# Ledger of designs, part 30: designed miniproteins, single chains, continued (5)

Each design is a single chain, and the fold is of that chain. pLDDT is the mean over its residues in the fold that is shown.

## One batch from the design tools (miniprotein)

Design m17014
Fold by ESMFold2-Fast:
Structure m17014 (fold): chain A 111 residues (1-111)
Amino acid sequence: SEIEEAIENSDIEKLKEELAKFFGVSLEELEKWIKRVSKILNMPEEHPLVILTAAIIAKLEKEGYDVKDSDIPKIAEILKETLEEKLESGEYSLEEALLEAYEKVKKYLES
């Protein structure tokens, strides 16, 4: 996928563009969340986990979910765990793993 290629090539701008397109969020909204997530997780803005977490949060906010700063570490944990589980099997695309992580995060926020 274009998202996987962007990660493999460390093409951060392409990664942001493809994720914004995939989740149907604006690049501006994604960049706002990247800065926020970077500070809260104490990780660089260019880190794939930061960018992927920000994309999930931007989608949640677009769908009317309120994401608090205190939720961000748990959201990143759910995403990381889901990606490790699904991609390790070799049976799932990154896109499918991201959609499953998104659904798990929604369930967490609704609990």
Scores: mean pLDDT 87

Design m17015
Fold by ESMFold2-Fast:
Structure m17015 (fold): chain A 72 residues (1-72)
Amino acid sequence: LEERLAEAEAAVAADPTDAEAWARLAYLSAKLGDRERGIEAMRRAAEVLVEKYGPEYREAAERMVEEFEKAA
């Protein structure tokens, strides 16, 4: 898990507009016990999705963050 976390961190550092990389960082951080980092990364993934695909995705993105917070 730690090795995959480092890969996700590197992916986000290389391309901060990669929503999938932010989502991977969020899940891995939560699994390793860093809930705050996980939630923050998921919020960034949601923000990137809305910016890239449009405001219609805002409510769905916000729900993804809420569900992640409940699971994390």
Scores: mean pLDDT 77

Design m17016
Fold by ESMFold2-Fast:
Structure m17016 (fold): chain A 96 residues (1-96)
Amino acid sequence: MEAEEARKYAEEAKELAEKGKGKEGGEYAALGGGYASEAAKRGDGEEALEAGRKAAEAGTLAAKVGEGEGAISGTGGAIAGIGAAITGALVAGRPG
């Protein structure tokens, strides 16, 4: 399910960012956010909110540790994660 993929990519993004791999961490965070948004569209609001928040945190960390393309990828991942978290919260009936 998209919720499982979102969580997996968000967790991998965090590990990559913590290892200083900002570009890869940002790319995985963007994937996590994308899958979380798809989970929200399927009605998995709570799962999308959780995965989206994790993707946003991983993307933010990737942007801080990344250089050039890593900072861009990390920022993109953070934005994707935030958007997914907000959408998930709305679907779940909770504040984002």
Scores: mean pLDDT 80

Design m17017
Fold by ESMFold2-Fast:
Structure m17017 (fold): chain A 69 residues (1-69)
Amino acid sequence: MKEKTVEALRDSLAEARAAGQKRIETLENEAKKNKDVNGKKYNDQIEKTRAGLARAEAALEAQIAAVEK
């Protein structure tokens, strides 16, 4: 039971990292295309996405540690 939960949490961690990276890449591409219009807005969104990903990673790692006793 615990092994399956840990595996699911590690899978979720990998998915969160992949999704966060894709979102950051999308925002970076949009910033490059629109730097003369709203560069600051895209930069703010990139930083928020990075911070959100870091919190999600920390939360999932804490859940893994808690499940492992």
Scores: mean pLDDT 76

Design m17018
Fold by ESMFold2-Fast:
Structure m17018 (fold): chain A 63 residues (1-63)
Amino acid sequence: GSPLQQLAVRLVEEDYERYLPTITDPERQREVTRAYERALEAARAGDLEAFQEASVELTKAIS
């Protein structure tokens, strides 16, 4: 992928690492993992719009 795609992937990974340890409920961990997978897929595809949508979903899953 492009350097921008690689940066987007790294940012998603950093968010996941930051928030996953704060979640104690296994069901919520599954939800966050699913949102993370969507964000990663969008980042790898280079689809900025899908990436932004997936990032919002990840934030909601953490909230």
Scores: mean pLDDT 76

Design m17019
Fold by ESMFold2-Fast:
Structure m17019 (fold): chain A 100 residues (1-100)
Amino acid sequence: MSLQELLDKLPEEAQELIRNAINLVKKRDEMSKEELEIAKKYLKEDFPDKAELIDEIFKIIEDESLSDLEKAIKSVELIGKEFNIPKEILEEIIKLIKEE
């Protein structure tokens, strides 16, 4: 199963947050602090009810002690907890992220 096919089984808001988190992790080294803050602002405008979750995700992305893989996994786990995604689905998403 592809990552996209697995994400399509989730609520649309959870799908978009997971895709944004993975994309931000991949692009973090290419982004300035100002560009990262702009991305955070846009996500909060798109998901105002999830502002606290977005703040937590950005703390993970900005944590220099974590690898890109650890950032992606922790972000997906945090989103999964917020949306009550089944553990089995989260484990499959994490597996697919590790294979990239």
Scores: mean pLDDT 81

Design m17020
Fold by ESMFold2-Fast:
Structure m17020 (fold): chain A 94 residues (1-94)
Amino acid sequence: SLKEELKKILEEMAEEMKKYLDARARASLEGLLQRTLRELDRAKTVEEMEQIIEGFVTAVRDLIDKEVKDPEKREEILKILEEMEKKLKELLES
């Protein structure tokens, strides 16, 4: 159930972030999401899940920095990402 809860949070937060992204950035985010979900399926330990999640968050920050130039949209996406990080960390530390 931990993997299912992590996947649900990732999918819900990605959908919220997509509202502020253009078609190219949305496609890139979807690619990162699908990759992360597959890696979580293969993870055997909570430590591996933490590393996978950290990698996803880093990749999303890099995507936002590269693709999102509007400061207002950038701030909204970063707030969503911070909320996602907090929820994921709380689940992994449970």
Scores: mean pLDDT 86

Design m17021
Fold by ESMFold2-Fast:
Structure m17021 (fold): chain A 75 residues (1-75)
Amino acid sequence: SIQQQIDALQQQIKDLQANKDKLSPQELFEKADDIIKQADQVLAQSPPELRRQAQLVEGEATLMRMLAYIDLKSE
């Protein structure tokens, strides 16, 4: 179901946040980018009642990718 896909993506974000200090900025960027791509697919298929949850997942992953990119460019 779309709800199960959203829940799985939320768990991936949680795992990524928990392992932040163990990942290089490059690995963090790549993992966040993958979550964004998955979230875009889920958002495209989401019914109106689930769109906000899917958008929040996409937003969180986008923020993580942006922060990883800033870290990469600060080297």
Scores: mean pLDDT 84

Design m17022
Fold by ESMFold2-Fast:
Structure m17022 (fold): chain A 80 residues (1-80)
Amino acid sequence: LLEEARRTAENLRRYASGQSPSDARYMGENAIRGWREKFEKLAEEATSPEERERLLQEGDEAVALLERATAEAIAEVEAR
C-alpha cells in the first residue's frame, strides 16, 4: 500500500508538473483525499489496535508524500 502511494506521488509530480497550476492543485487534492480515505477505512476495519495504529501511521506518511509531490509540481509549473 505505501509503495503504491509512493508510485502515485511520483506519477502525480510528473503529470501535474505538465499541467496548469490550478489543474495541478486539483489533481493533488483529489489524490490526497482518496488516499486519506483509503487508509482511514482500512484502519477502521482493522482487527487489532497494533494494525490500526500501523495503518494510521502509513496513511499519514502517504498523505505527506502526496502533499510534497503536489507542492513540488505546483512550484515547478509556477516557475515556468
Scores: mean pLDDT 81

Design m17023
Fold by ESMFold2-Fast:
Structure m17023 (fold): chain A 81 residues (1-81)
Amino acid sequence: MSLLEQYNILNEILQEMFKMYKEGASLEEIKKKLYEKLLNSGVPKEVAIEFLRNAAQLFRKEGDEELAKILEEIAKELEAL
């Protein structure tokens, strides 16, 4: 799998998370679903962590602090694996 393919998969997972957020899903449900999808994505842990931390920084700049926090928490949990 190429790096571009990995980022495309991660972006699709992130878009699904954002859709759930807009549809009123709880932050806990979003975090659980995102974590499960990341673990089953086939993307290397290090690539996923870097992507999530970069996405969290962008979300924070846009004022989406709660979503940024979820992404940082998942990145930290993946790092501990």
Scores: mean pLDDT 83

Design m17024
Fold by ESMFold2-Fast:
Structure m17024 (fold): chain A 70 residues (1-70)
Amino acid sequence: MLDELLEQIREAGREAVERVRAGEPVEEAIKRLDDFVLRLLLSNELSDEEVKQLSEEARREIERIREAAE
């Protein structure tokens, strides 16, 4: 489960980077990813450790989105 959720966040991040490169505003792409991650965290019964790992992966993907906008 955790590995599947981590891969979903990574894939959403990759798609967001492609959309930003295609002209989507970076703030819109980040908001979509934040909303997606929040829904994952709220919809699954996760330990504090699992929430931390998912949040750290989301942070890395947000950084990649910002880098794609530069």
Scores: mean pLDDT 82

Design m17025
Fold by ESMFold2-Fast:
Structure m17025 (fold): chain A 95 residues (1-95)
Amino acid sequence: MASEEARRLAREEAVKLFKEGKSLDEVIDHVTRVLVEKFGLDEETARELASRVVDEIMKAFAEAAKELQKKTGKPAFSSKERIDEVIKKAEEKLK
């Protein structure tokens, strides 16, 4: 069963891996494994949940980047500080 705790952990793990520069496939694979190990989900259900969470995060990152670029006039990914701002704003949108 995909609980709110499973979705929250999936988001936290995915965001962490994106901060580390992991690829989309690596993030999905890692989150899938964590969901199987921590929540006892089958691999297919865990992978579907991981994919959905990653899609939501990617959309939130795109919107946060667009809003920050419009608000500041600076490229959203021009510095580590700006990348951290985009991630924080995306995390707020996913609450």
Scores: mean pLDDT 72

Design m17026
Fold by ESMFold2-Fast:
Structure m17026 (fold): chain A 79 residues (1-79)
Amino acid sequence: SSTSLPSALGLGELYLKQGRYDLALRAYELVLREHPDDPLARARAHEGLGRVYEAQGRLEEAARHFATARALREEIGAA
């Protein structure tokens, strides 16, 4: 079954709010796998991954994902 971008991002957000971090990571990683050539989709997924790692106290991993998301947004002019 194909998972739409809004559905995968929405599931990631829902799992993050529930503290289900492994499921949140998998939802955002699915976005990266299914939308590899979409900078905005990839930026949103990296922002989600950053928030999950931040919620886990993994601040260095969070910072790397937020930096990747920022670079992708700058690439598309959506700073």
Scores: mean pLDDT 84

Design m17027
Fold by ESMFold2-Fast:
Structure m17027 (fold): chain A 88 residues (1-88)
Amino acid sequence: MKKLEEARKETRERNPEFIEEAKKEIKELIEKYENTKDPVEISKLAIKLAMLLPYAEELSPEEEEKVKKIMDEGAKEIEKFVKELGKK
């Protein structure tokens, strides 16, 4: 089986469209975050971003900061859920 770094290099070389689609999806998730007030939706956005981050090699500093905010808020909501389960 290929190692993660080798798989990433080959994906980049053979499937540039996939990398481009991942970057596009990240931008769409950031836009959804700016328009939502629902903690559940923010948690879903954070999970989707976590799955796409390995394929998004070049983000602007502003996009990286927004992604970090979404991830931090989503993690906070997930932590509340886990603590609630842990009390039972």
Scores: mean pLDDT 70

Design m17028
Fold by ESMFold2-Fast:
Structure m17028 (fold): chain A 60 residues (1-60)
Amino acid sequence: SVEELKERLREVIGEIAGKTLEYLKALFDDAPQSEIDRLETEMNRLDAEEKRLIEELKKA
C-alpha cells in the first residue's frame, strides 16, 4: 500500500542519516579504508532503495 511505502521511506531516510554519521566518524577517526569502503557500500545501497521507493510512490 501507499502507507507501507511511505513508512518504509521514512525508515530508509533515518538509516541514511545514521550511516552518514557513522561514515563521518570513521573519517574523523582515521578508520581503515576497508571500513570506509564498507560504509560507502551500505550508503549506496540505502540511496538506491530510497530512489526505488520514491519511484514506486510516484507510480501509485
Scores: mean pLDDT 87

Design m17029
Fold by ESMFold2-Fast:
Structure m17029 (fold): chain A 100 residues (1-100)
Amino acid sequence: SMQKKLEELQEKTEEALKEGDLESLKKYQIEIIDLLKEQELAEGKDEKLVELLAQAMKALLNGDLEKAIEYAKEAAKLAGYDEEEIIERVREIAAEMEAF
């Protein structure tokens, strides 16, 4: 069950955050991204769009803002979103993540 795996990973993420285990936190967040990617693909979402969004999120978790912006721009072009608006959003998310 995708839902059960997601719930288990969310509980592990909460525990890692509470313990200050940033390495485990990052690992569990990557696993959540991969599960969400599998769900979106199973629902018939555009494979390239789903992969680009997953890569952008993983790049943010790795602290690679430049790669995150590049993946997000490609996803925005494919989805018909404003690239500048998406870049601004990615920068805001990165700033919030640095505050942790």
Scores: mean pLDDT 78

Design m17030
Fold by ESMFold2-Fast:
Structure m17030 (fold): chain A 108 residues (1-108)
Amino acid sequence: SSIAEGMRAVLAELRELAEKYASPELVERIEVGIAVAEERLAQGDYHGALAVLAHMFLLLAVHALEQGLPLEPVLAVGRRIAALARALGDEATAAQVEALIRALEEKA
């Protein structure tokens, strides 16, 4: 599935962002989130996987903003998650992620 491939690409990007910018505690939380998302993808639960992707994006976005880290790499991942939400027909998750992207752009 192109959606599943897109979600796996986002999981890899979230791991890279966590390894580069996150605290050890946040890295652990993101690794748990990746494992949960991978399990949901294995079960064909794309809506459940998407919810975990959106939550990990929120955690990294808040951390980057609070620590004065580069926001553009986080924004790029957020835009991919919003696009996946739209492709899946999850308008509520798309709107939530897009609202967070706008809030981050206003503070950058």
Scores: mean pLDDT 89

Design m17031
Fold by ESMFold2-Fast:
Structure m17031 (fold): chain A 80 residues (1-80)
Amino acid sequence: DEEVRERAEELAREALERTEKEGERAGATRITALAIEAIGYELDGDFETARALFLAAARVAEALGDAELAEKYRRLAEEV
């Protein structure tokens, strides 16, 4: 599942760049936005994009030091 992994890495990089510019609160908001977007794609039947977005949310959470939130989103990615 290289395409999902690469897309998740790209989305996480974009989210982290925005977090660095706007501060840690913006990072938490971006994680939530990625998760909401993932749910939207899941409801639309685009499970591959939904998985990539949940993995991106997990990577951003991990980079911000929130291991519990990162694990939560990794589990959601596995369930898609």
Scores: mean pLDDT 79

Design m17032
Fold by ESMFold2-Fast:
Structure m17032 (fold): chain A 60 residues (1-60)
Amino acid sequence: SLEELLEKQKKEEEEKKREAGMKLTRERIRSVIPELLKKNLPLSKHPLVLEIAEEIRKEG
């Protein structure tokens, strides 16, 4: 039906926006990680922050 096609298209658009937003979020986190680690803030212990910090360490 037309409704099913519109619903599928909407879900695909939402998924694409979510993926783009996640990339932007990761880039922002990458930029603040050195400051978070230096200040020893609670967020510096978050698994996602530690994962990105490890990526930066491997790239440096």
Scores: mean pLDDT 70

Design m17033
Fold by ESMFold2-Fast:
Parts: C-alpha cells; structure tokens; sequence
Structure m17033 (fold): chain A 66 residues (1-66)
C-alpha cells in the first residue's frame, strides 16, 4: 500500500526535528537527485517493513547522509 500524504508529512517533520529520546540510529542514505518527499516516502515504506507501523517512529533517530 502506498504511503499517505499525512505519513509523508509526518516523516519529513521527524527528519527536520528528530525526537531527543530516540534510542535507535536508523541510517538513510539520500539517493542522487532524491527529494525530501521521495526520501520520506522511502522511509515510510522501510518502517512498515521493519516495525509494521509508523507509531514507533519516535524510537528512531534518522541519520540522513548524502
């Protein structure tokens, strides 16, 4: 199932303002030419595969590298 606009927006906000109490470093390498929206969409898809839901996003510290 495709990520919703709300899920994408939520992930973008978490990338910009990560929670201070996040315990798990989750590295994402930004692909050449990838937009913030495309990166956020990929993160939603990855989190669904790893955690089964987006409610656990507060446990992850997203480390974005280019």
Amino acid sequence: MEPTEEEIKKVIEWIKNPPKDAKIDYPFVKRPGETDEELARRIVEELRLVTGNLDDIDKFNFVVKE
Scores: mean pLDDT 65

Design m17034
Fold by ESMFold2-Fast:
Structure m17034 (fold): chain A 74 residues (1-74)
Amino acid sequence: MPEVVIYLSEEDRSVAKQAGIVIRLVGELDGEVEFKVEYDEEKKTLIVKTKSLEDAERVKEIAESMGYKTEILE
């Protein structure tokens, strides 16, 4: 199951900023993509789990449009 790792800056580590990222993903994907979001406290990353590589690429594009660095793991 492909995962999108979103690398967070110091400013984005707050619960409010993480919620903002999730809200943007929900809005941009308009319910077309099934995903789960997990916060990795040790690595300071937001992990978005998707069902397909195509869905992962869409999440990556949105997060990068917001200024975040991302990586897709399969």
Scores: mean pLDDT 76

Design m17035
Fold by ESMFold2-Fast:
Structure m17035 (fold): chain A 77 residues (1-77)
Amino acid sequence: SEMLQQLKEAVLSKSDDDIAEVLKKYGVGNDLTLKALAVHIKNSLEHSSSLDEVYDDLKVSPEDKEKIEAALLELTQ
């Protein structure tokens, strides 16, 4: 989809630190550091253009999934 392509381009153009900062702003909680989560998000989007692999591999809660998606959408604005 066009929105997914825009999300992929926006995320992959940002540093891991910039992605971690927006995840922190949206209150994303995870057992990994937010920088490590940013790396996993970038890797997933590079290969599949989807966050499903990250959500499955890291057992992301529905609440954190919504927060991640909202945070990444801010990067497209």
Scores: mean pLDDT 76

Design m17036
Fold by ESMFold2-Fast:
Structure m17036 (fold): chain A 98 residues (1-98)
Amino acid sequence: SEAEKYLEEAIELLRKTFDQLGLREDAERGVKALRDAYEDVEKAAIAFSTLVKLAAEHPEAGPGIAETARLLSKAMAVKDPEIAKGAEGTAKIIERLL
C-alpha cells in the first residue's frame, strides 16, 4: 500500500541518516519505534518521543529525523489522521531544536 511505502521510506531515511554518523544502535531503536507505531497506533507516542530524543542527542541528524517524522505522518494519514498530525507536530518540534 501507499502507507507501507511511506513507512519503508521513513525507515530507509532514518538508517541512512544515522549510518553517516556511525550510530547503528540509535538508528535501529528509531526503526523499531516506527514499525511498532505503524502496527499499533497506541505506540505512536513512544515513537514521537523516541524521535525527539534522538534529535536532541544527535542534532546533526535533526533534519533527517524531522523528515522521517513527516514520512511517518504520510504513512499514518489513512490509518489514523490524529496520529498523522502528531507525527507532523513532532517534525516541527525537531526543527525548532535545530
Scores: mean pLDDT 85

Design m17037
Fold by ESMFold2-Fast:
Order: C-alpha cells, then sequence, then structure tokens
Structure m17037 (fold): chain A 69 residues (1-69)
C-alpha cells in the first residue's frame, strides 16, 4: 500500500539525516500499522511530524498520513 511505501521512505530519510527519535517513532508507526492499528499509527506519525526538523522527512510523513486516509 502507498501508506507503507511513504512510511518506509520517511524511515530511510530520517535515518539518513540522523533524526534518531523520529526514526524510532516512524518504525513504531509501521509496526502499529502492520498490526492493523491504523489510528495509533496515525497518532505516532503526527507526533513524528511535529518532532522532525527536516523538510524532506516531514513531506514523506505528510504523504504517509494522507495515504492512511
Amino acid sequence: GKAREYMRKALKEAEKVGETEVTSMIRTAIEMYEQGDVDSARVMLESALKKSKNPKVKELIEQALKELG
């Protein structure tokens, strides 16, 4: 699904730019999503978006949130 693709892209970008806490939050969101907890995944991604200071990471998180519905 597109949501998973954008979450994985956001994870890789966050790792690349060294946003360790944001990386952990995105990884947790992916795990929640894969367990079927879409609402918890959304809340975690929104928290990651607020924590991130990198424009590309933020854009990828926003795209993931949009694809979650």
Scores: mean pLDDT 88

Design m17038
Fold by ESMFold2-Fast:
Structure m17038 (fold): chain A 68 residues (1-68)
Amino acid sequence: SPDLQEQMRLAFFEGLKVYEQAVAAGLSRDEALRLGEEVIRETMDRLGVPEERKQQVIDAFRTHVEGL
């Protein structure tokens, strides 16, 4: 649904924001990735994203960050 896709997108960008802030603060990319993933999981849980969709967002985030 459009609402579900928007919720997943919002979670992704909250995690990306935290990742970028952590890297800017001098944390390793691996540590920044872990923090970003944690925020994505917490945001998806808060927004009620179904369990079967959560891994899709995490996988997309990992792929995106690895390409940076």
Scores: mean pLDDT 87

Design m17039
Fold by ESMFold2-Fast:
Structure m17039 (fold): chain A 96 residues (1-96)
Amino acid sequence: SELEEQERVALEAIELAIRLLEAGVPAEEAIERAVALVESKFGPEYGEGLRAALRAVLEQTGLAERGLPLDAPVPELRPEELAEILRRALERALAE
């Protein structure tokens, strides 16, 4: 149940990041606000884990979405592109 609670809060944080990105908030600020939500409930180590996971997903998905090899330099993603990537990741997580 604690793991389920942590997953639920992580999904809420991802939804917050998506809304901020759609509102034109820079990616770094949107990620930090999402991380702050998780840290307020579970502490800084969990927030750091979420930050690392979100960055990894965005980097890997960004390369795939642009049709680039996974070993290519990470493309500079615009806030709207990041919002779409996170939205798809959230939809896939909820579908499982």
Scores: mean pLDDT 65

Design m17040
Fold by ESMFold2-Fast:
Structure m17040 (fold): chain A 62 residues (1-62)
Amino acid sequence: SIEELIEKWNSLGFTELPKDIKLGDKSQEIALVQEELKKVYGITDIEVDGVFDEKLVEAIKK
């Protein structure tokens, strides 16, 4: 579930995401998470647009 993915991400000590976050939500915290995924994990298949979408969910799931 998305909630489990958010808990997993928040346990890593990076920028925290709200537990009730939904697909299509937009925030600066989401943009920071996108930047962290690109820099720390080398994820290149996402844009820093601040939108919580299915691509970002798959990137966190990895």
Scores: mean pLDDT 75

Design m17041
Fold by ESMFold2-Fast:
Structure m17041 (fold): chain A 62 residues (1-62)
Amino acid sequence: SLEDKLASIEFLIDSLAASRNVAALEEFRADLESSPFFQSLPEEVQKAILERIDAAIAAAKA
C-alpha cells in the first residue's frame, strides 16, 4: 500500500541517519528522485521527504 511504502521510506531514512551513513543517504536520495513511485507523489510530499534526507545528511556531516 501507499502507507506501507511511505513507512518503509521513513524507516530507511531513520536507519541511515542513525548510522550517519552519508554515502547511503545521498544514494537513496538520488534513487528516490528517479523512482516512478516517488515521482507520482504530491510535490509537497516529495519535498518533505527530500528535506528530511537533506537534514539527515547535514547532521551526519557535522
Scores: mean pLDDT 85

Design m17042
Fold by ESMFold2-Fast:
Structure m17042 (fold): chain A 91 residues (1-91)
Amino acid sequence: SKKEQIEKLKEAVLESLEGATEAHERGDETMMLLLLISAGAEFQVGKRMGLLTDEDVDRIDKLLDDFKAGKISGKELIEGVEKILNEALER
């Protein structure tokens, strides 16, 4: 079902974002960037499969950019992404 597909996407994305947050906190910028690229690719798959809207992806891209720029914490990034994916589950 669409809900099961979004739940699987959420699991994969959270694994990548949690890893990116941990890499950032230890100063491993290379690993952080690789894991953010993985998360970005997962969101593009979600969009291609019709699980996420253009607005969902734009909101997520802003959160990823804000995290890379040091404007938000890893916790705020993860919470923001979870909120967007949970909204998609309820549609």
Scores: mean pLDDT 87

Design m17043
Fold by ESMFold2-Fast:
Structure m17043 (fold): chain A 68 residues (1-68)
Amino acid sequence: SMEEEREKQFLEYVNEMLRAAHQARKAGEDPVAAVRAVAERLLAEETDPETRAMLERFTQAFVASLEA
């Protein structure tokens, strides 16, 4: 269903952002900057408004957790 495909795509986005944070940390780079860069790219490419909203909410929460 559209809902199942949306959830699957969102999980792929989450995994990419988690990988970006992990790779930045290993390289001694800013994980917040890495996550924001990935999120900006994904949002520019995503056309589904509900997936975009989910991605924006997750990005805000994840960035806040990394800055804490």
Scores: mean pLDDT 86

Design m17044
Fold by ESMFold2-Fast:
Structure m17044 (fold): chain A 99 residues (1-99)
Amino acid sequence: SEAERLGKELLEAVERLVELVKKYAENPSEELLEEIYELGKRIAELSRRLQELLGDSEKGKRLLELVGRIGRLLSEAEETGEWNVEALEELAEEIREIL
């Protein structure tokens, strides 16, 4: 189904985000930072499209909450310079369990 396709793409994007953030935390580069923010935008777009299909379901509400938390972690990292890899890994696992 379309929801399954978008869910798979969202999970893959979130897992890739975790890997890029890990790489950036160990060896920061402008190229990695650009890839991280580009993935953040893609995750938001995939989540928006998936939410349109899931509507007011409990799954849709929980997914919106988790993706929102990813956005907040990226914003916090931009302001503080601290990248919370553990929190991102936990969010990726929760998204995997929902999808």
Scores: mean pLDDT 83

Design m17045
Fold by ESMFold2-Fast:
Structure m17045 (fold): chain A 103 residues (1-103)
Amino acid sequence: DLEKKLEHLRELKEKLLELGDKEGAEMIELTILLLEGKIDDEVLEELAKKLGATVEQIRMALRIALGELSDEEIVEEVERLKMNDEVKALAASLLNLLETINS
């Protein structure tokens, strides 16, 4: 149930903000936007700037996190786009969050 998952994520975000974990809260907000299909060009540009990456690399990281690529396709796209460690870490963190809430 997507709506229940979104409600739980919103509650987790509020708790993280109360604890002073702004970075954790930002990751939960990004996960919410990703699940709602609300990642716009502004969000992509801000992430690209923060991580020293291109918008194309961020889009690929989000597709990897959503499970849209096979393991072979992930290796090919990471190499083709020359994705840095920060972008790969973003993809892994989002994938782990999405797998946790789907368990």
Scores: mean pLDDT 83

Design m17046
Fold by ESMFold2-Fast:
Structure m17046 (fold): chain A 80 residues (1-80)
Amino acid sequence: MEEKVKALTPEERALARQIAHDLVRALIESVLKEKGYSEEEIAEARETVDRAAQGDPEGLARVNELLKEFEKYLKEKFKE
């Protein structure tokens, strides 16, 4: 229910953000490693996720681009 999600307390929202950050970071590391990205590129992606979590606009934009790329990758991998 959408209403239930909006009813989260500030503490629950902070915890949800922390969990989401950890999951996005783990997902990015895993997918980039499978795609054969270099250690430097993976480290840069991790730093970008950390900056996005701190509210940096450039970091948020970069993470959004990476998530869109991952959506395309997943769609290609899970054809039908």
Scores: mean pLDDT 69

Design m17047
Fold by ESMFold2-Fast:
Structure m17047 (fold): chain A 94 residues (1-94)
Amino acid sequence: MSPAEELTKGILEKINNLQQRIKELKDTYSDVQLPLIDEAEKKLNELIDLLNRIGLGEIAGSEEERAKIEKLFNEIQKLIDKAEEEAKKILEEK
């Protein structure tokens, strides 16, 4: 694949993976309060809204837009990772 096509596909795959991870955590730890998952879901919706507004082609051509999206992905990923770690600790203590 070209680098631009690979980047576009990678963004969509990352979104799908983040949505799936959030769903799996909510389903697996339904009895556990995970505020960080709700925050991650909110930020993911903000990212999806941003992508819908600017389009994936503009993202491929814009360094500023790519940096903004990468920052949002990193923030969402950290929230999910932290929520998963907290959930595992709660499960191990019970």
Scores: mean pLDDT 74

Design m17048
Fold by ESMFold2-Fast:
Structure m17048 (fold): chain A 106 residues (1-106)
Amino acid sequence: SEAEQRTAEAVARADGVLAELDNISKKARELSKEFPEAGKIANEIDKARDELRAGVEEALASGNPEGRTRALEHIVDEGEKLAAKYKKDLDETIKSHKQKVEEELA
């Protein structure tokens, strides 16, 4: 079934996004030892990841296969945007703090 294949692909993409968010959160947590602002980013990522996971579980509980596939695809698209946003936020935080530390230690 095309709908079953699309659902399987959307689930695989969702798992990928959740794993990526977990990896970004872990990096932000490690960086929070030197940059407290990274800890706030990690907390935001953890919340977004948990909300995304709950959304995936709700979509999978749907008895309508077409509606389930569509909901999963939407959740994955939003999750990919969030992962990109948090990568950018973390990179900007690192860059800002490295520049400040270099100016203070030079």
Scores: mean pLDDT 82

